Designed miniproteins, single chains, continued (5). Designs and how they scored, part 77

Each design is a single chain, and the fold is of that chain. pLDDT is the mean over its residues in the fold that is shown.

## One batch from the design tools (miniprotein)

Design m18820
Fold by ESMFold2-Fast:
Structure m18820 (fold): chain A 57 residues (1-57)
Amino acid sequence: SMDPIVARAFQLLAHDPERDWSLRELAEELGVSVRTLRRALAAAGVTLDQLKAAVRP
């Protein structure tokens, strides 16, 4: 099962796939700390770059 933070991160990236998202910007939009976002991504076994690649056409 996907962590709610990772699921919401994917939705934000998919909504704005052309935006060059940073961890800081993504964490800010999610209302979490960068540390919390990094831990959620690590626990899911994915990187921000992998999520960004998955939403690009």
Scores: mean pLDDT 82

Design m18821
Fold by ESMFold2-Fast:
Formats: structure tokens, sequence, C-alpha cells
Structure m18821 (fold): chain A 90 residues (1-90)
């Protein structure tokens, strides 16, 4: 499912305000359900990097999206996995 411009802006605002649970909930509503193996591997990678690095990675993902370097789907995927990792580390 493609994010609307309004949903993408809401997702940016949620990440910037550190509302990670709401950011994950929004991202998961617009993405295909990932396989458990892929989810566990990617989320585990963010967990291994730690909370501060994962927060920086999410802010970099916002910047990459705003600069047109990544699609809205790639942005939402990054927010979903990185946000899940931050929630688990919190």
Amino acid sequence: MTLSDDQTQQLIDLVRNQNYQQAVDLASSVLPTPGDDIRDRVVGGYIDRGIDQTRQDLLQTVDNYQQGKISGSVFATGVYFGGEAIIQLS
C-alpha cells in the first residue's frame, strides 16, 4: 500500500517527536506484513547497534526521504524496523 503525502508527513513528525509506538503503528498499517525471519533479523541488527545509534539512523532516514534519496515505502520500512528496536530497548 502506498503512503499518502499526509501519512508520510505524519510519520516524519512522529519520528522527530520520538513517538516511536505511533510511528511503528502507522508504518505497519501501510506496509505488507514482513516475514518473521526478516523482521527478527533487521530489528535485531538495530538492537545490536543500540538506542542512540538507532535514533540517529531514523533521523538519517527522514533526511534521506526529504532529499529524495529513498522512496516512501523504504522510509516507512526503516521507521517500522528501527522504531520496533527502540521500543524493545526502552
Scores: mean pLDDT 78

Design m18822
Fold by ESMFold2-Fast:
Structure m18822 (fold): chain A 77 residues (1-77)
Amino acid sequence: TRAALIAQATDLFVQAAKAYRQGDYETAEKLGTQGAQLLAQALGLKDVSGDELAALNAEDQAQARAALAAALAAYRA
């Protein structure tokens, strides 16, 4: 379901932010990219490039994730 994809994407973004704070930038980029792909699938949006996600720092990614999650919750309900 779309709800399951959004929840999974959110979890991946949380894991990406944690990896970034631990200094594991490669894992952070990989998890962030996977999260964005699932989110794009759930919303029917175009894929977000891994390079664009890698350009975001952990705080910016967490903020974007929170804002997007709130927007998606409003869209779904």
Scores: mean pLDDT 64

Design m18823
Fold by ESMFold2-Fast:
Structure m18823 (fold): chain A 64 residues (1-64)
Amino acid sequence: SAASEAAERAGRAAAEGDYEAAARGALKMQTLSGNPAGGALAVRAAREGDGEAAALGASGMYAG
């Protein structure tokens, strides 16, 4: 689904150190999937510069 693809892109961006792109991807996925938990965590982590937590949050959206 588009939500799963957005989640994968967000996770990859976080893994590459692009936390802003990861946060934007997580927000888009929150809008598409209606699962706010992983998206909110990824956005928070990206703002704090925690790329690993951002990737985990984005992956949670993909898995959920």
Scores: mean pLDDT 61

Design m18824
Fold by ESMFold2-Fast:
Structure m18824 (fold): chain A 57 residues (1-57)
Amino acid sequence: SMELKEKLKKMEENTEKALEEGDLTAARVGIRELRSLGTKEAEEIAKRLEEKLEELE
């Protein structure tokens, strides 16, 4: 599916996996990509992931 919701879910999952693996560079890229979508749902996801990233730094 090319639905925006499915894309957001995959982007969240990929970024969360990067955080779990300690790949902070990939996690930052994922957060930036989510924010670049310009939707409120993507920003909410990006903010939660950024809070997790800050806890790891």
Scores: mean pLDDT 82

Design m18825
Fold by ESMFold2-Fast:
Structure m18825 (fold): chain A 94 residues (1-94)
Amino acid sequence: GISYSSSVKPDSAESWLRDGLYYFGQGKYDEAIKYFEKAIELDPDNVRAWENLGKAYFKQGKYDQAIAAYQRAIALDPNNERARANLAKAQAAK
């Protein structure tokens, strides 16, 4: 056994999502992506984490990865108009 990394709260998917949004707001898209991926690891059905993962990839010009993340958000919530709009924007940017 080795030292444990910093523990997260039991509701940690929302905490990771919030902190990812903080890094996204600072233009730290690589860091934001890591936080959104952790939120998804804890709650794979977190539509907001998938949507924001797509936004972070879009900001990096990784349009195929952005499209995949937005498609996942739409698959989980077909009424997510923001994810649909962002998907169209990412497709237009290719």
Scores: mean pLDDT 81

Design m18826
Fold by ESMFold2-Fast:
Structure m18826 (fold): chain A 60 residues (1-60)
Amino acid sequence: APQPQIVLTKDQGKVVQKVLSKDIDASKEEIKEAALKAGFSKKNAEKVAEAAQQISDLLK
């Protein structure tokens, strides 16, 4: 199936980049927790985690 292109805000993208820069193998839960700490809602944290996982998979 075509991967849906997840559109992130600049702040959401910064969370993804920060987590993946530290650990490219960061789990979905770790990324979600980082987004929640940054002040995003649970829904936005899940979106950030999905985007980060897709980006990580493309970089491997």
Scores: mean pLDDT 74

Design m18827
Fold by ESMFold2-Fast:
Structure m18827 (fold): chain A 77 residues (1-77)
Amino acid sequence: SLMQQIEQLKQQFKQAVDAGDKEKALEYGKKLADVAAEAGTPEAYVLAGSAIEYARQQGFDELAAELSRYLSEAVAA
């Protein structure tokens, strides 16, 4: 299901953030945003948003800002 894909991508994203791998985090974060937009549910958006907020809490402010913009654009499309 799309929700299972979101949970898996969220874990991959968090692992990349924890590893300090900004490029992998951006890659997984964009995939997470795309799948959340495809799901089109408030639950999916909350999950994607919580992952982005986790990155901000770990000091990845620029990454979090880029992904927040990307998610907003994907949802608006």
Scores: mean pLDDT 85

Design m18828
Fold by ESMFold2-Fast:
Structure m18828 (fold): chain A 55 residues (1-55)
Amino acid sequence: ASPAARAIALSGAGDAVAEGDSVEEAAKTALRGAQQAGIRVSEEDARRAAEHAAK
């Protein structure tokens, strides 16, 4: 994924983690948000962003 796509995924994952979502839930939220914005990001990239946000 592009740096912009990863940044969008990380931002969404961070918000979801802050709201108490699991890493897997945050990753799905980030992936869906990126896809709705027309940004290409893989499920694996979204999951890594969620794991990073959870730290």
Scores: mean pLDDT 72

Design m18829
Fold by ESMFold2-Fast:
Order: C-alpha cells, then structure tokens, then sequence
Structure m18829 (fold): chain A 75 residues (1-75)
C-alpha cells in the first residue's frame, strides 16, 4: 500500500490550516462570496501543486492531484 510521507502530510496539513484560517477570518470580516471562492481556489491550487510534486513516485499523490484538479475545474 502507498502512504503519504510525513513531510508530504506536513506540507498538505499546513496548506489546509492556512486555507481554513483565511476562510474563517474572511467570514468574520463579512467577505463576499467572490472573495471566499478565491481563497478556496488559491488553496486548491497550492494543494494540487504539492501533490503533483510527489506524483511521479507516489500513485496515491497522483490520484489525489487528479481528483482535486477535477474539483478545481468545477469552481
């Protein structure tokens, strides 16, 4: 079975935490839907970039990147 490395998990978790904190802060500041959507899109782009970096040597990262790219296209 394929596993995400500790380094990869740390990079992904940091991005998730940054997205969550930015989104929660924006909600408290009554940000527009456009601003909230931008935070999500920018966050997904960062997650996809990290996954693609590891994808050549990790099929799980490759599948995750492909899944997130499809989600990003719907936004």
Amino acid sequence: SFKLTPEMKEELQKIFDEIRERYEQALKENASKEELDKIVKEGLDKLIAVLKKYAPDNPLAQEAAATLEKERERL
Scores: mean pLDDT 84

Design m18830
Fold by ESMFold2-Fast:
Structure m18830 (fold): chain A 64 residues (1-64)
Amino acid sequence: AELPAERRAEQLRWIRLANRAQTEAGKSPEEIARAVREIIERGLSTRETAELLGLSPATVSRER
């Protein structure tokens, strides 16, 4: 069973990790792509992921 509150906390952790990866490894789009996919599988929409990572929705959509 999926718990919304627990999923939200997990999503925030993944978002934080992806945001750091995007900043630190700006030279590696593949690392960013992996983090984006992991966040989306946690239940965030493409738009929410893009806003939190500071990416364009088109970039996030390509990484699905």
Scores: mean pLDDT 62

Design m18831
Fold by ESMFold2-Fast:
Structure m18831 (fold): chain A 62 residues (1-62)
Amino acid sequence: SVEELAEEAKRAAARMKSRAAGLAVQADVDRVLEMLRKGEISEEEAREWLERALRSARALQE
């Protein structure tokens, strides 16, 4: 689900080498979920964004 993907992205962001970058990604995940809740973006757009964020965060973990 989008909610599970968002949780995974936030957990990955919390483990990023840069704390500042990790906090920014976590804030962006919350923003994307809010946009989805308000109907400003589709579930497909939210999922694509969250999958990209998760991949990026995982690549920057140390």
Scores: mean pLDDT 84

Design m18832
Fold by ESMFold2-Fast:
Formats: sequence, structure tokens, C-alpha cells
Structure m18832 (fold): chain A 64 residues (1-64)
Amino acid sequence: KVELAKKALDLGMKFAEAILQKKIEEAEALSKELAETLRRLGFSEEEIKKALENAKKLIEAARK
């Protein structure tokens, strides 16, 4: 679980960096990997859906 938690934090930081750098394709891939890691950590499907919706909004904002 500790290793998965570290992976989730690393993926979250990489996602934020990809958004700031407007690397849309990388951000999309990272959001999917993060969702899988959160599911393995025991987050609910509702929490994962909300996280993915927020990620999509950030990706869309970065496209402008």
C-alpha cells in the first residue's frame, strides 16, 4: 500500500506538471494511470469518477 501511495503522489505531480507545460497527451495518459492506482488503493468508483472529471476540466483548460 505504501508503494501504491507513493506512485499515486508521483503520478499526481507529473500530471500537474504536464498540465502546466500544456502536454495534453501526457496529462491524459497520467490521469488514466492515476485512476487505476487510486482504484488499487481502495478509493470508491464515485471518487475516481469525480477525480477523472476534474482532470478532464484541467486538461480542457490547458488546451486554450
Scores: mean pLDDT 80

Design m18833
Fold by ESMFold2-Fast:
Structure m18833 (fold): chain A 60 residues (1-60)
Amino acid sequence: AEVIKKLIKKEFGLTDEELDELIKMVEAGASEEEVIEYIMERFGLSEEEAKKLYEALKKL
């Protein structure tokens, strides 16, 4: 999983802390819509980019 985490951070410009925060949201049972909206607001990503990040988080 460490390699995937590094790839996600590089592709989306995230810090270790930001990635860990998103993983915790998914593990806590946040809905897909909640996670996507949070990503868009916090990181300024498009809906399509946020969906790609969400899919990557589910693989961890």
Scores: mean pLDDT 80

Design m18834
Fold by ESMFold2-Fast:
Structure m18834 (fold): chain A 70 residues (1-70)
Amino acid sequence: SMKAEQEKIKREVLEEIAEAEKAYKAGDLEKAIEHLRRAIELLQHPALADDEVAKQLVKEAEEAIKLLEK
């Protein structure tokens, strides 16, 4: 089922975002960026190619990385 694949990937994305937030709060900016990049990689999965929410999350994660690299 395509929906089951999408839900599984979205759960993994939420886990990566949660780990990024945890790393950020601990002051580990490098680790926070690594988790955000992993989330982007997951969101680029072919199963999410037409998912507008996934595309928006990629943009938000990219902007967060830019802010953390400054």
Scores: mean pLDDT 85

Design m18835
Fold by ESMFold2-Fast:
Structure m18835 (fold): chain A 83 residues (1-83)
Amino acid sequence: MEELKEEAHRRVLAPLVAAAPAIEAETDPAARARLVLRAAEEARRAAEEAARELEKKSPEAAKLAAEAARQAERAAEWARSQL
């Protein structure tokens, strides 16, 4: 069970971790917002996919992934408001 939670956590964070250096290096606010939006949308999709896959294997891990998807969508909405 813990391995499934770790796998879901890695899948959700991977787009954000990959995008972080580019976001920090970007000085144009609009370009930075676009990078955040892309990373957040990718994280949301990864989290939704993980939640679906985990529903029957680990309901707890699925709930955590679903919550991560909601948090990623809120980040995407914030980034869209900056554009």
Scores: mean pLDDT 78

Design m18837
Fold by ESMFold2-Fast:
Structure m18837 (fold): chain A 100 residues (1-100)
Amino acid sequence: SSMKEKIKKDLEKIRELERFQEENKDKADEVSEEVKKKQKELSDTIARLTKIMSDTYTDKYTPRAEELAKRYPEDPEGTREEARKIREEAFKEAEKILLE
């Protein structure tokens, strides 16, 4: 869970910097650049994690979903249940990659 901890710490640091900026208005410009830098670092981290989730779903599970779509007219209940399980597997795999 090191990634969850990193995101939490980055958010907490941004909050501390924003509070310091409000309490020290005469130094607002110096702190503003540091806040922007930390916000960008957090945004870049979230974007990277989102891409890992998207890539895992697309590359690993989308072809399985396509085959189920072809079978749906003949077995709507069975294919729907199997598609649900594939989605659950994809989310668990993505979460494992994101939260390691």
Scores: mean pLDDT 72

Design m18838
Fold by ESMFold2-Fast:
Structure m18838 (fold): chain A 82 residues (1-82)
Amino acid sequence: SKKDLLEAIGLILRAIGLIFEAEHLLKKAPNKEAQELLEKAKEYYEKAVKAFKEGKYEEAIEYAEKAIELAEEAIKLARAAL
């Protein structure tokens, strides 16, 4: 549906924004566990974009939500290490 398409776009954009924030924080204060979570977030982001390009909006939403969760965890660990 058009609603799923718009939701997928919004979540994908949020995911990449959080990935950039996590990457910036890790450049300031490196943390191995946070870096591993960030790498997983990037992997799920790539899966979300691929699913979106294939018109699989429900799968794109799932992958984008996972990317957001992992990126938020990376940000929390990076901040806790400061």
Scores: mean pLDDT 89

Design m18839
Fold by ESMFold2-Fast:
Structure m18839 (fold): chain A 76 residues (1-76)
Amino acid sequence: SEEERAVLEAYHRRVRRIHEKLSKLKPEDITPELLAEIVREEFGDEVAETYRKYLEGEISLQEFDEALREAVRREL
């Protein structure tokens, strides 16, 4: 649907911005804390906390991905 396409496009734009930010860093400087900070800047506090839980093994990749998509849907 048009709504699903808009969500996917916005999601991809935010992911590209995260990749751009990460590309400016040395791999050894990329910590879980810094990754959560970058996710917070693009998707907000709730998603950043969900990402932290994912990195700590508290939730699945599927649950994290759904949280990202839901955050984008709320802003559209």
Scores: mean pLDDT 79

Design m18840
Fold by ESMFold2-Fast:
Structure m18840 (fold): chain A 76 residues (1-76)
Amino acid sequence: LPEGLKELEKEFKKNLEEAKELIKEGKLKEAKEIIEESLKKLEELKKTAWAPGLEEFFDKAKKELEELLEEIKKKE
Protein backbone atom coordinates (compact mmCIF):
# COMPACT_ATOMS: atom_id res chain seq x y z
CA LEU A 1 0.00 0.00 0.00
CA PRO A 2 1.13 3.60 -0.62
CA GLU A 3 2.24 5.43 2.55
CA GLY A 4 -1.00 7.43 2.87
CA LEU A 5 -3.02 4.22 2.64
CA LYS A 6 -0.81 2.54 5.28
CA GLU A 7 -1.78 5.31 7.73
CA LEU A 8 -5.43 4.72 6.81
CA GLU A 9 -4.96 0.98 7.46
CA LYS A 10 -3.51 1.79 10.91
CA GLU A 11 -6.52 4.04 11.65
CA PHE A 12 -8.98 1.28 10.69
CA LYS A 13 -7.09 -1.29 12.81
CA LYS A 14 -7.17 1.12 15.77
CA ASN A 15 -10.92 1.70 15.32
CA LEU A 16 -11.48 -2.07 15.02
CA GLU A 17 -9.64 -2.74 18.33
CA GLU A 18 -11.46 0.14 20.05
CA ALA A 19 -14.83 -1.22 18.86
CA LYS A 20 -13.91 -4.72 20.14
CA GLU A 21 -13.02 -3.28 23.57
CA LEU A 22 -16.28 -1.30 23.73
CA ILE A 23 -18.24 -4.47 22.86
CA LYS A 24 -16.50 -6.34 25.71
CA GLU A 25 -17.41 -3.47 28.09
CA GLY A 26 -21.08 -3.63 27.00
CA LYS A 27 -20.91 -0.18 25.36
CA LEU A 28 -22.71 -1.48 22.28
CA LYS A 29 -24.05 1.90 21.08
CA GLU A 30 -20.57 3.48 21.14
CA ALA A 31 -19.05 0.43 19.42
CA LYS A 32 -21.77 0.54 16.72
CA GLU A 33 -21.11 4.25 16.08
CA ILE A 34 -17.36 3.65 15.58
CA ILE A 35 -18.03 0.71 13.23
CA GLU A 36 -20.65 2.60 11.18
CA GLU A 37 -18.36 5.65 10.86
CA SER A 38 -15.48 3.40 9.74
CA LEU A 39 -17.71 1.65 7.17
CA LYS A 40 -18.86 5.03 5.79
CA LYS A 41 -15.24 6.22 5.48
CA LEU A 42 -14.27 2.96 3.77
CA GLU A 43 -17.14 3.21 1.25
CA GLU A 44 -16.20 6.83 0.43
CA LEU A 45 -12.54 5.91 -0.15
CA LYS A 46 -13.52 2.95 -2.35
CA LYS A 47 -15.35 5.39 -4.67
CA THR A 48 -12.43 7.85 -5.01
CA ALA A 49 -9.20 5.80 -4.71
CA TRP A 50 -7.68 2.91 -6.65
CA ALA A 51 -4.33 1.17 -6.18
CA PRO A 52 -3.00 -2.42 -6.37
CA GLY A 53 -4.10 -4.23 -3.20
CA LEU A 54 -6.57 -1.51 -2.22
CA GLU A 55 -9.65 -3.54 -3.21
CA GLU A 56 -8.39 -6.50 -1.12
CA PHE A 57 -7.78 -4.14 1.83
CA PHE A 58 -11.30 -2.65 1.54
CA ASP A 59 -12.98 -6.07 1.30
CA LYS A 60 -11.07 -7.40 4.32
CA ALA A 61 -11.69 -4.29 6.44
CA LYS A 62 -15.40 -4.25 5.56
CA LYS A 63 -15.74 -7.95 6.46
CA GLU A 64 -14.05 -7.40 9.85
CA LEU A 65 -16.32 -4.43 10.65
CA GLU A 66 -19.45 -6.35 9.55
CA GLU A 67 -18.44 -9.28 11.81
CA LEU A 68 -18.29 -6.87 14.78
CA LEU A 69 -21.78 -5.55 13.93
CA GLU A 70 -23.05 -9.16 14.05
CA GLU A 71 -21.41 -9.57 17.50
CA ILE A 72 -23.30 -6.47 18.69
CA LYS A 73 -26.60 -7.90 17.39
CA LYS A 74 -25.96 -11.15 19.33
CA LYS A 75 -25.34 -9.19 22.57
CA GLU A 76 -28.50 -7.06 22.29
Scores: mean pLDDT 75

Design m18841
Fold by ESMFold2-Fast:
Structure m18841 (fold): chain A 54 residues (1-54)
Amino acid sequence: MELALELLRKGREYEEQGKLGLAASYVTAAGIIAISETGEDFPAVKEFESIKVE
C-alpha cells in the first residue's frame, strides 16, 4: 500500500505539471500494486484515475 500511495503522489505531481501521460502511467502502476496487495481497488487510485485535469 505505501508503494501505491507513493506512485499516486508522483502521478499527482506530474498531473499538476501538465504531464498527463506520465501521471496516467504512475496511477496505473499504483492501481496494479494496490489490487495485488489488497485484492480490491484502492480508493485513492480510483479517484485519481477519474480526475479530469483539463
Scores: mean pLDDT 67

Design m18842
Fold by ESMFold2-Fast:
Structure m18842 (fold): chain A 55 residues (1-55)
Amino acid sequence: MLSEEELEEKIREAVELAKEGRYEEAQKIGMEVAVSDPEGAKKLGEAIRKAIEES
């Protein structure tokens, strides 16, 4: 599993990519996280969805 700090960094990167419309790159980060930390990947996906829906 990723550390809390590592997960937060990955979430930040994926959210930035999603805000720029780079959804495939954001999804690739999510898939990498899912391999080692499925719960972390769920949080990352929720953060991306929330950021997109709330601008």
Scores: mean pLDDT 78

Design m18843
Fold by ESMFold2-Fast:
Structure m18843 (fold): chain A 80 residues (1-80)
Amino acid sequence: MEEEFKKLMEEAIKRLVEYAKQLGLTDEEINKLVEEFKKRLEKAYEEMKAKGVTDLNEMKIKIDEIFDELRKKAEELAKK
């Protein structure tokens, strides 16, 4: 469970980093986005654990929702 969630989190972070690089964000901006993403994912995981959620599909959906929020934030940061 924890290992599987960690793998999903790492894959999502990798996708966000690649997308932000394609948008032309600086390393500093990318690092800030990654830290915010990690904090949101950790909070979501603790909330799901508190609710007794063990379904990886439900966890993946939550990760994808948070990813979409950070992706939009990356697009806003890319505006010059």
Scores: mean pLDDT 81

Design m18844
Fold by ESMFold2-Fast:
Order: C-alpha cells, then sequence, then structure tokens
Structure m18844 (fold): chain A 72 residues (1-72)
C-alpha cells in the first residue's frame, strides 16, 4: 500500500534526501505545510527513502519535516 508518513522534528535533519526552502511572509503553520509538501514530494520521488525539508518563516522560525513512502 502506498502511504506517506510525515514527522516534524526539532533539530538537524538526518535524512537521505534534504531540501531547504525560505518562505518569507509565511506564518508558522504555512511554513509547516510547505515543509510537509516538499518532504512528501521527495519521498514520493524516492520510495523507501527518507526525504527531509526545512522551511524558514518570516520570523526566522525553522520547521523541519521528514517523510518516507511506505511500501510493502
Amino acid sequence: ADRVVVTQVDGPLSAALSTRLVLEGASREEARRAAEEAAKDGARANPGKFAGATVTGSDGERVNVVARTVAE
């Protein structure tokens, strides 16, 4: 079954793939959603591997997200 698992982390990413984005003028929630989408896109492109994304919002807050496509 195709399922993407997403987890927010409070620290440096330890993922096989990583993407960094700067999202100016975004709320923390908007930054989190952007990070989740980037991580999910990376995970879908690389099944079975972890994909990470870091987004920085307008207030300098960083949101780290890791995702992986789970296949049986």
Scores: mean pLDDT 63

Design m18845
Fold by ESMFold2-Fast:
Structure m18845 (fold): chain A 94 residues (1-94)
Amino acid sequence: MEEANNIANKGINIMNEKKKEMEKKAKEAREKGYENSAFAYQGTADTANGAADTLEASKNNSLETVQKTNNDNLNDVNTMKDNADAVWKKEQAK
């Protein structure tokens, strides 16, 4: 229980940090006119926000469930970020 809550809280903090980072990148993309990158980064920020909510809800579940949710959330957000970074590189090359 204690360990599950600690993992969930750490995951929530990571998701909140990723949300802020991605919102900052979305703003920078908009300022540069990279609209596709802006949408991709904003989508990643929104996903990180939803992931934090899912981790909060998982605190009442087993340690295994919290660990799986945390790993799935990290993989999803990191994949979306990598895709957004690829879109940014394509828009920079124009």
Scores: mean pLDDT 84

Design m18846
Fold by ESMFold2-Fast:
Structure m18846 (fold): chain A 55 residues (1-55)
Amino acid sequence: MSPEEKKLLEGARKLMESLGASEEVKEEILKQIEENPPKTDEEEKALLNRIRALV
């Protein structure tokens, strides 16, 4: 993984933790990011918006 990908995964994990997402949900989302990382700023924003909607 590139440093940018690691930073995105770390940020997504911390965001989900702050929102109180369950461990199962966190693992599923992180797996999806690892398998299909966002390639554009638009995809990254969509991912972050999806995480914020998980409450």
Scores: mean pLDDT 74

Design m18847
Fold by ESMFold2-Fast:
Structure m18847 (fold): chain A 72 residues (1-72)
Amino acid sequence: MEVYVDGEYLYNSMRKIAETESKEEFERAVEQLVRGARTMRELREQGHEISEEAVREAEEGARRAEELYREL
């Protein structure tokens, strides 16, 4: 996943998924966010034109999603 969005928006979206979807569905969504953030960091390190802000927001969103998953 290579989509850039606000970290707070990502966290709120993940919380809504946790409330309406199965735990398995939520776990897959969290894994996709974590993988996406990692891919963005790697692409930036390889010289692709991805802003530090975009990477940081993806990493922050993934971190918050993992935190929410641990609370379930």
Scores: mean pLDDT 71

Design m18848
Fold by ESMFold2-Fast:
Structure m18848 (fold): chain A 63 residues (1-63)
Amino acid sequence: LSTETRIKIVEAIAREAGLSEEVKEELLEMARAGASIEDLARKAVEAGVDEQLVADVAFEVYK
């Protein structure tokens, strides 16, 4: 998975879930550092994002 794809997933999750800029920046830093989709999903869920929403966004970006 490319860094660009990880960044797109993070941006989409932040938009759909209404994440704060602080949480969004943390996820973007992880994506740039090469974090797996599973690591990004775990962090988003810890920040209060619904797990199904994370799965839906990842699926859409993979298309």
Scores: mean pLDDT 78

Design m18849
Fold by ESMFold2-Fast:
Structure m18849 (fold): chain A 66 residues (1-66)
Amino acid sequence: MGSLDALLLADAAELEGHTELAKKIRDALRNGDKEKLFEETKKALVLLGVPEDQAEKIAKNIVSRI
C-alpha cells in the first residue's frame, strides 16, 4: 500500500535527521494531499541517495497506490 511506503519513508528520513521532512510527509498523508505527498516523498528519496529521475518515478508510484 502507498500509505505504508510513505510512512516507512518518513521514518527513514527522520532517522537520518530530516525530522521536518518526515513531519511534512506524515501531515500530507493524513490530510490526503497527494500533490504535497508527491513533492515531499520525492525530496526524501533524493536526500536518502536515490537519483532524482528514479525518485520521481518511485514517488509517483507510491502516491498512485493511495
Scores: mean pLDDT 83

Design m18850
Fold by ESMFold2-Fast:
Structure m18850 (fold): chain A 56 residues (1-56)
Amino acid sequence: IDEVRRRLSRRLSAETTLRVLKAVHLVEKEGLSQREAAERAGVSVGAVTEAVRLYR
């Protein structure tokens, strides 16, 4: 998870990085789709997809 934080924070603001990490947790622990998690966290689906790929 630290690697994902490091990569995202260099490209995105800290605020956006935290929202993306929240969306990743929604996908992994609650089984939400990447689109649904992105909507709930207020980030783009693409950012969630990239973060999930890096997390796994």
Scores: mean pLDDT 72

Design m18851
Fold by ESMFold2-Fast:
Structure m18851 (fold): chain A 61 residues (1-61)
Amino acid sequence: MAEAERLELQAEFLELAAEVSEFLAPRVPAELAEELRRAAEELRRRAEELRRRAEELRRRS
């Protein structure tokens, strides 16, 4: 399996996890909501990093 494909799938997973966290944030107590929003931001940043890495590998393959 291509490494770029694995990174892209991992990024998709992280993006979905971030969406779920943001979806849940307004539905939980305020202290948990803040943690969920922070987690979503971290997940999105990581996903973007992985997508960039995957594109780099695709261009070189």
Scores: mean pLDDT 82

Design m18852
Fold by ESMFold2-Fast:
Structure m18852 (fold): chain A 64 residues (1-64)
Amino acid sequence: TRDEVEGLMEQFIREAMAQKLSPEEFREQAKKLIDELVKKYNLSDDEVETLESQYDQVVRYLES
C-alpha cells in the first residue's frame, strides 16, 4: 500500500501545482487527502508523518 499512497500523493502534488493552488488551498486539500488515505489504508503514525513532511515541503516551495 505504501507505493499506492506515494503515487496518490505525487499525483495530488502535480495537480495542485498545475492548478497553481495557494499554500492555504494546498494545505486544506492535502489535509483532506491524508484523512482519506488514513481511513482507506489504515496508515500508521509514521506513515502519516511522512505524508505530512512531503506536503509541508511542497507548501514551502509554493511560498517561495
Scores: mean pLDDT 76

Design m18853
Fold by ESMFold2-Fast:
Structure m18853 (fold): chain A 85 residues (1-85)
Amino acid sequence: SLLDSLTPLEIRILEVLDERGALTPAEIAEILGLSVSTVSSHLGVLESLGLVKSTLDEEGRTIYSLTELGREVLAEYRAREAAAA
């Protein structure tokens, strides 16, 4: 499963994108209390796995959002957490 290859931070990035919609790396970094470089590195991994996609917003900023596969992996994570509780 792709879920088993993800770090806790990568799962948290997917959760933030699910909750808040499309965000810039800087907005994700502010929400998580991390550097933009750290978030950008993990977004690159998530995009390479097909879990997030990048587009440009109306101001030309790069924004990231969940793919369908990203939503499916996050649903698998939530199901495992519910079963472990």
Scores: mean pLDDT 88

Design m18855
Fold by ESMFold2-Fast:
Structure m18855 (fold): chain A 56 residues (1-56)
Amino acid sequence: SYADDPEALAAYEALSEEKRQLLAEIGNTLREIGDRIQEGIARGEWASGNVPLKEV
């Protein structure tokens, strides 16, 4: 049990952090995509509501 084994507790916390890191990475990727879209719109490369894909 965790209370009787500090090493097991540390291993469990490491695994929990791995899960948190995976979720954070997914969230960060989505946020970065949003940032790049906003930057493109700000430069006028992607007119709001009128992205280049419309021309493909």
Scores: mean pLDDT 66

Design m18856
Fold by ESMFold2-Fast:
Structure m18856 (fold): chain A 55 residues (1-55)
Amino acid sequence: SLEEIRKEEEEATERLLKDLAKESSHLPPEVQQELLERFRKGSEEAIEILLKKLA
């Protein structure tokens, strides 16, 4: 149940990260890495909040 939701949200995050990486490929590597790391961290925090509300 909650583990399955976590997996689905993590897979959605990975898909969005791949899209973001393609869209930001024109940026300097350091800037691109910062954007991707910030997005990943924000998504992880959002997933934890979601799971706590569903528990």
Scores: mean pLDDT 82

Design m18857
Fold by ESMFold2-Fast:
Structure m18857 (fold): chain A 84 residues (1-84)
Amino acid sequence: MEETKKRIEKLRAELRKEARELMDIYLSQVPDPELREALRAEFEEQLAAGKEADIAITLYWIFGDQGRIERIRQKAIELKELEE
């Protein structure tokens, strides 16, 4: 009992932390302040919707880190299976 909930919470916390760290790095490199604020708002909406894995995958793709994309996809699949 509750082991599934603890695993879900752990995976979501790890994905949210990684997504936020990647968002901060990416946004710091956006030279247009209006675009930066629009992207920040979009990312915050996606995080609120539980799309932390999609954010991390997109940003790792932009940064060229293919190995990290595979790792995030595996965590996202596990999270989806645990929530269903």
Scores: mean pLDDT 80

Design m18858
Fold by ESMFold2-Fast:
Structure m18858 (fold): chain A 72 residues (1-72)
Amino acid sequence: SIEEALARFEEAVRRAREALIAGDWEEAERHAAEAEAIAERALAEHPERAAEIRERVLAIVGEAAAEVAAAL
């Protein structure tokens, strides 16, 4: 489901954020790639809801980016 995919996406983004704050660029890149793959699959499987998926993805990434900026 879209909700399950978005939950997995948020978890991958969270792990990437934590790795970035810790200075582990390799782990951050791995989790970011995982998040990207999850988002791409969700968009491919649910093109009729692409706008909703993109909005939620941007919100999750924006929140994570703000947390990284605040921690560094």
Scores: mean pLDDT 86

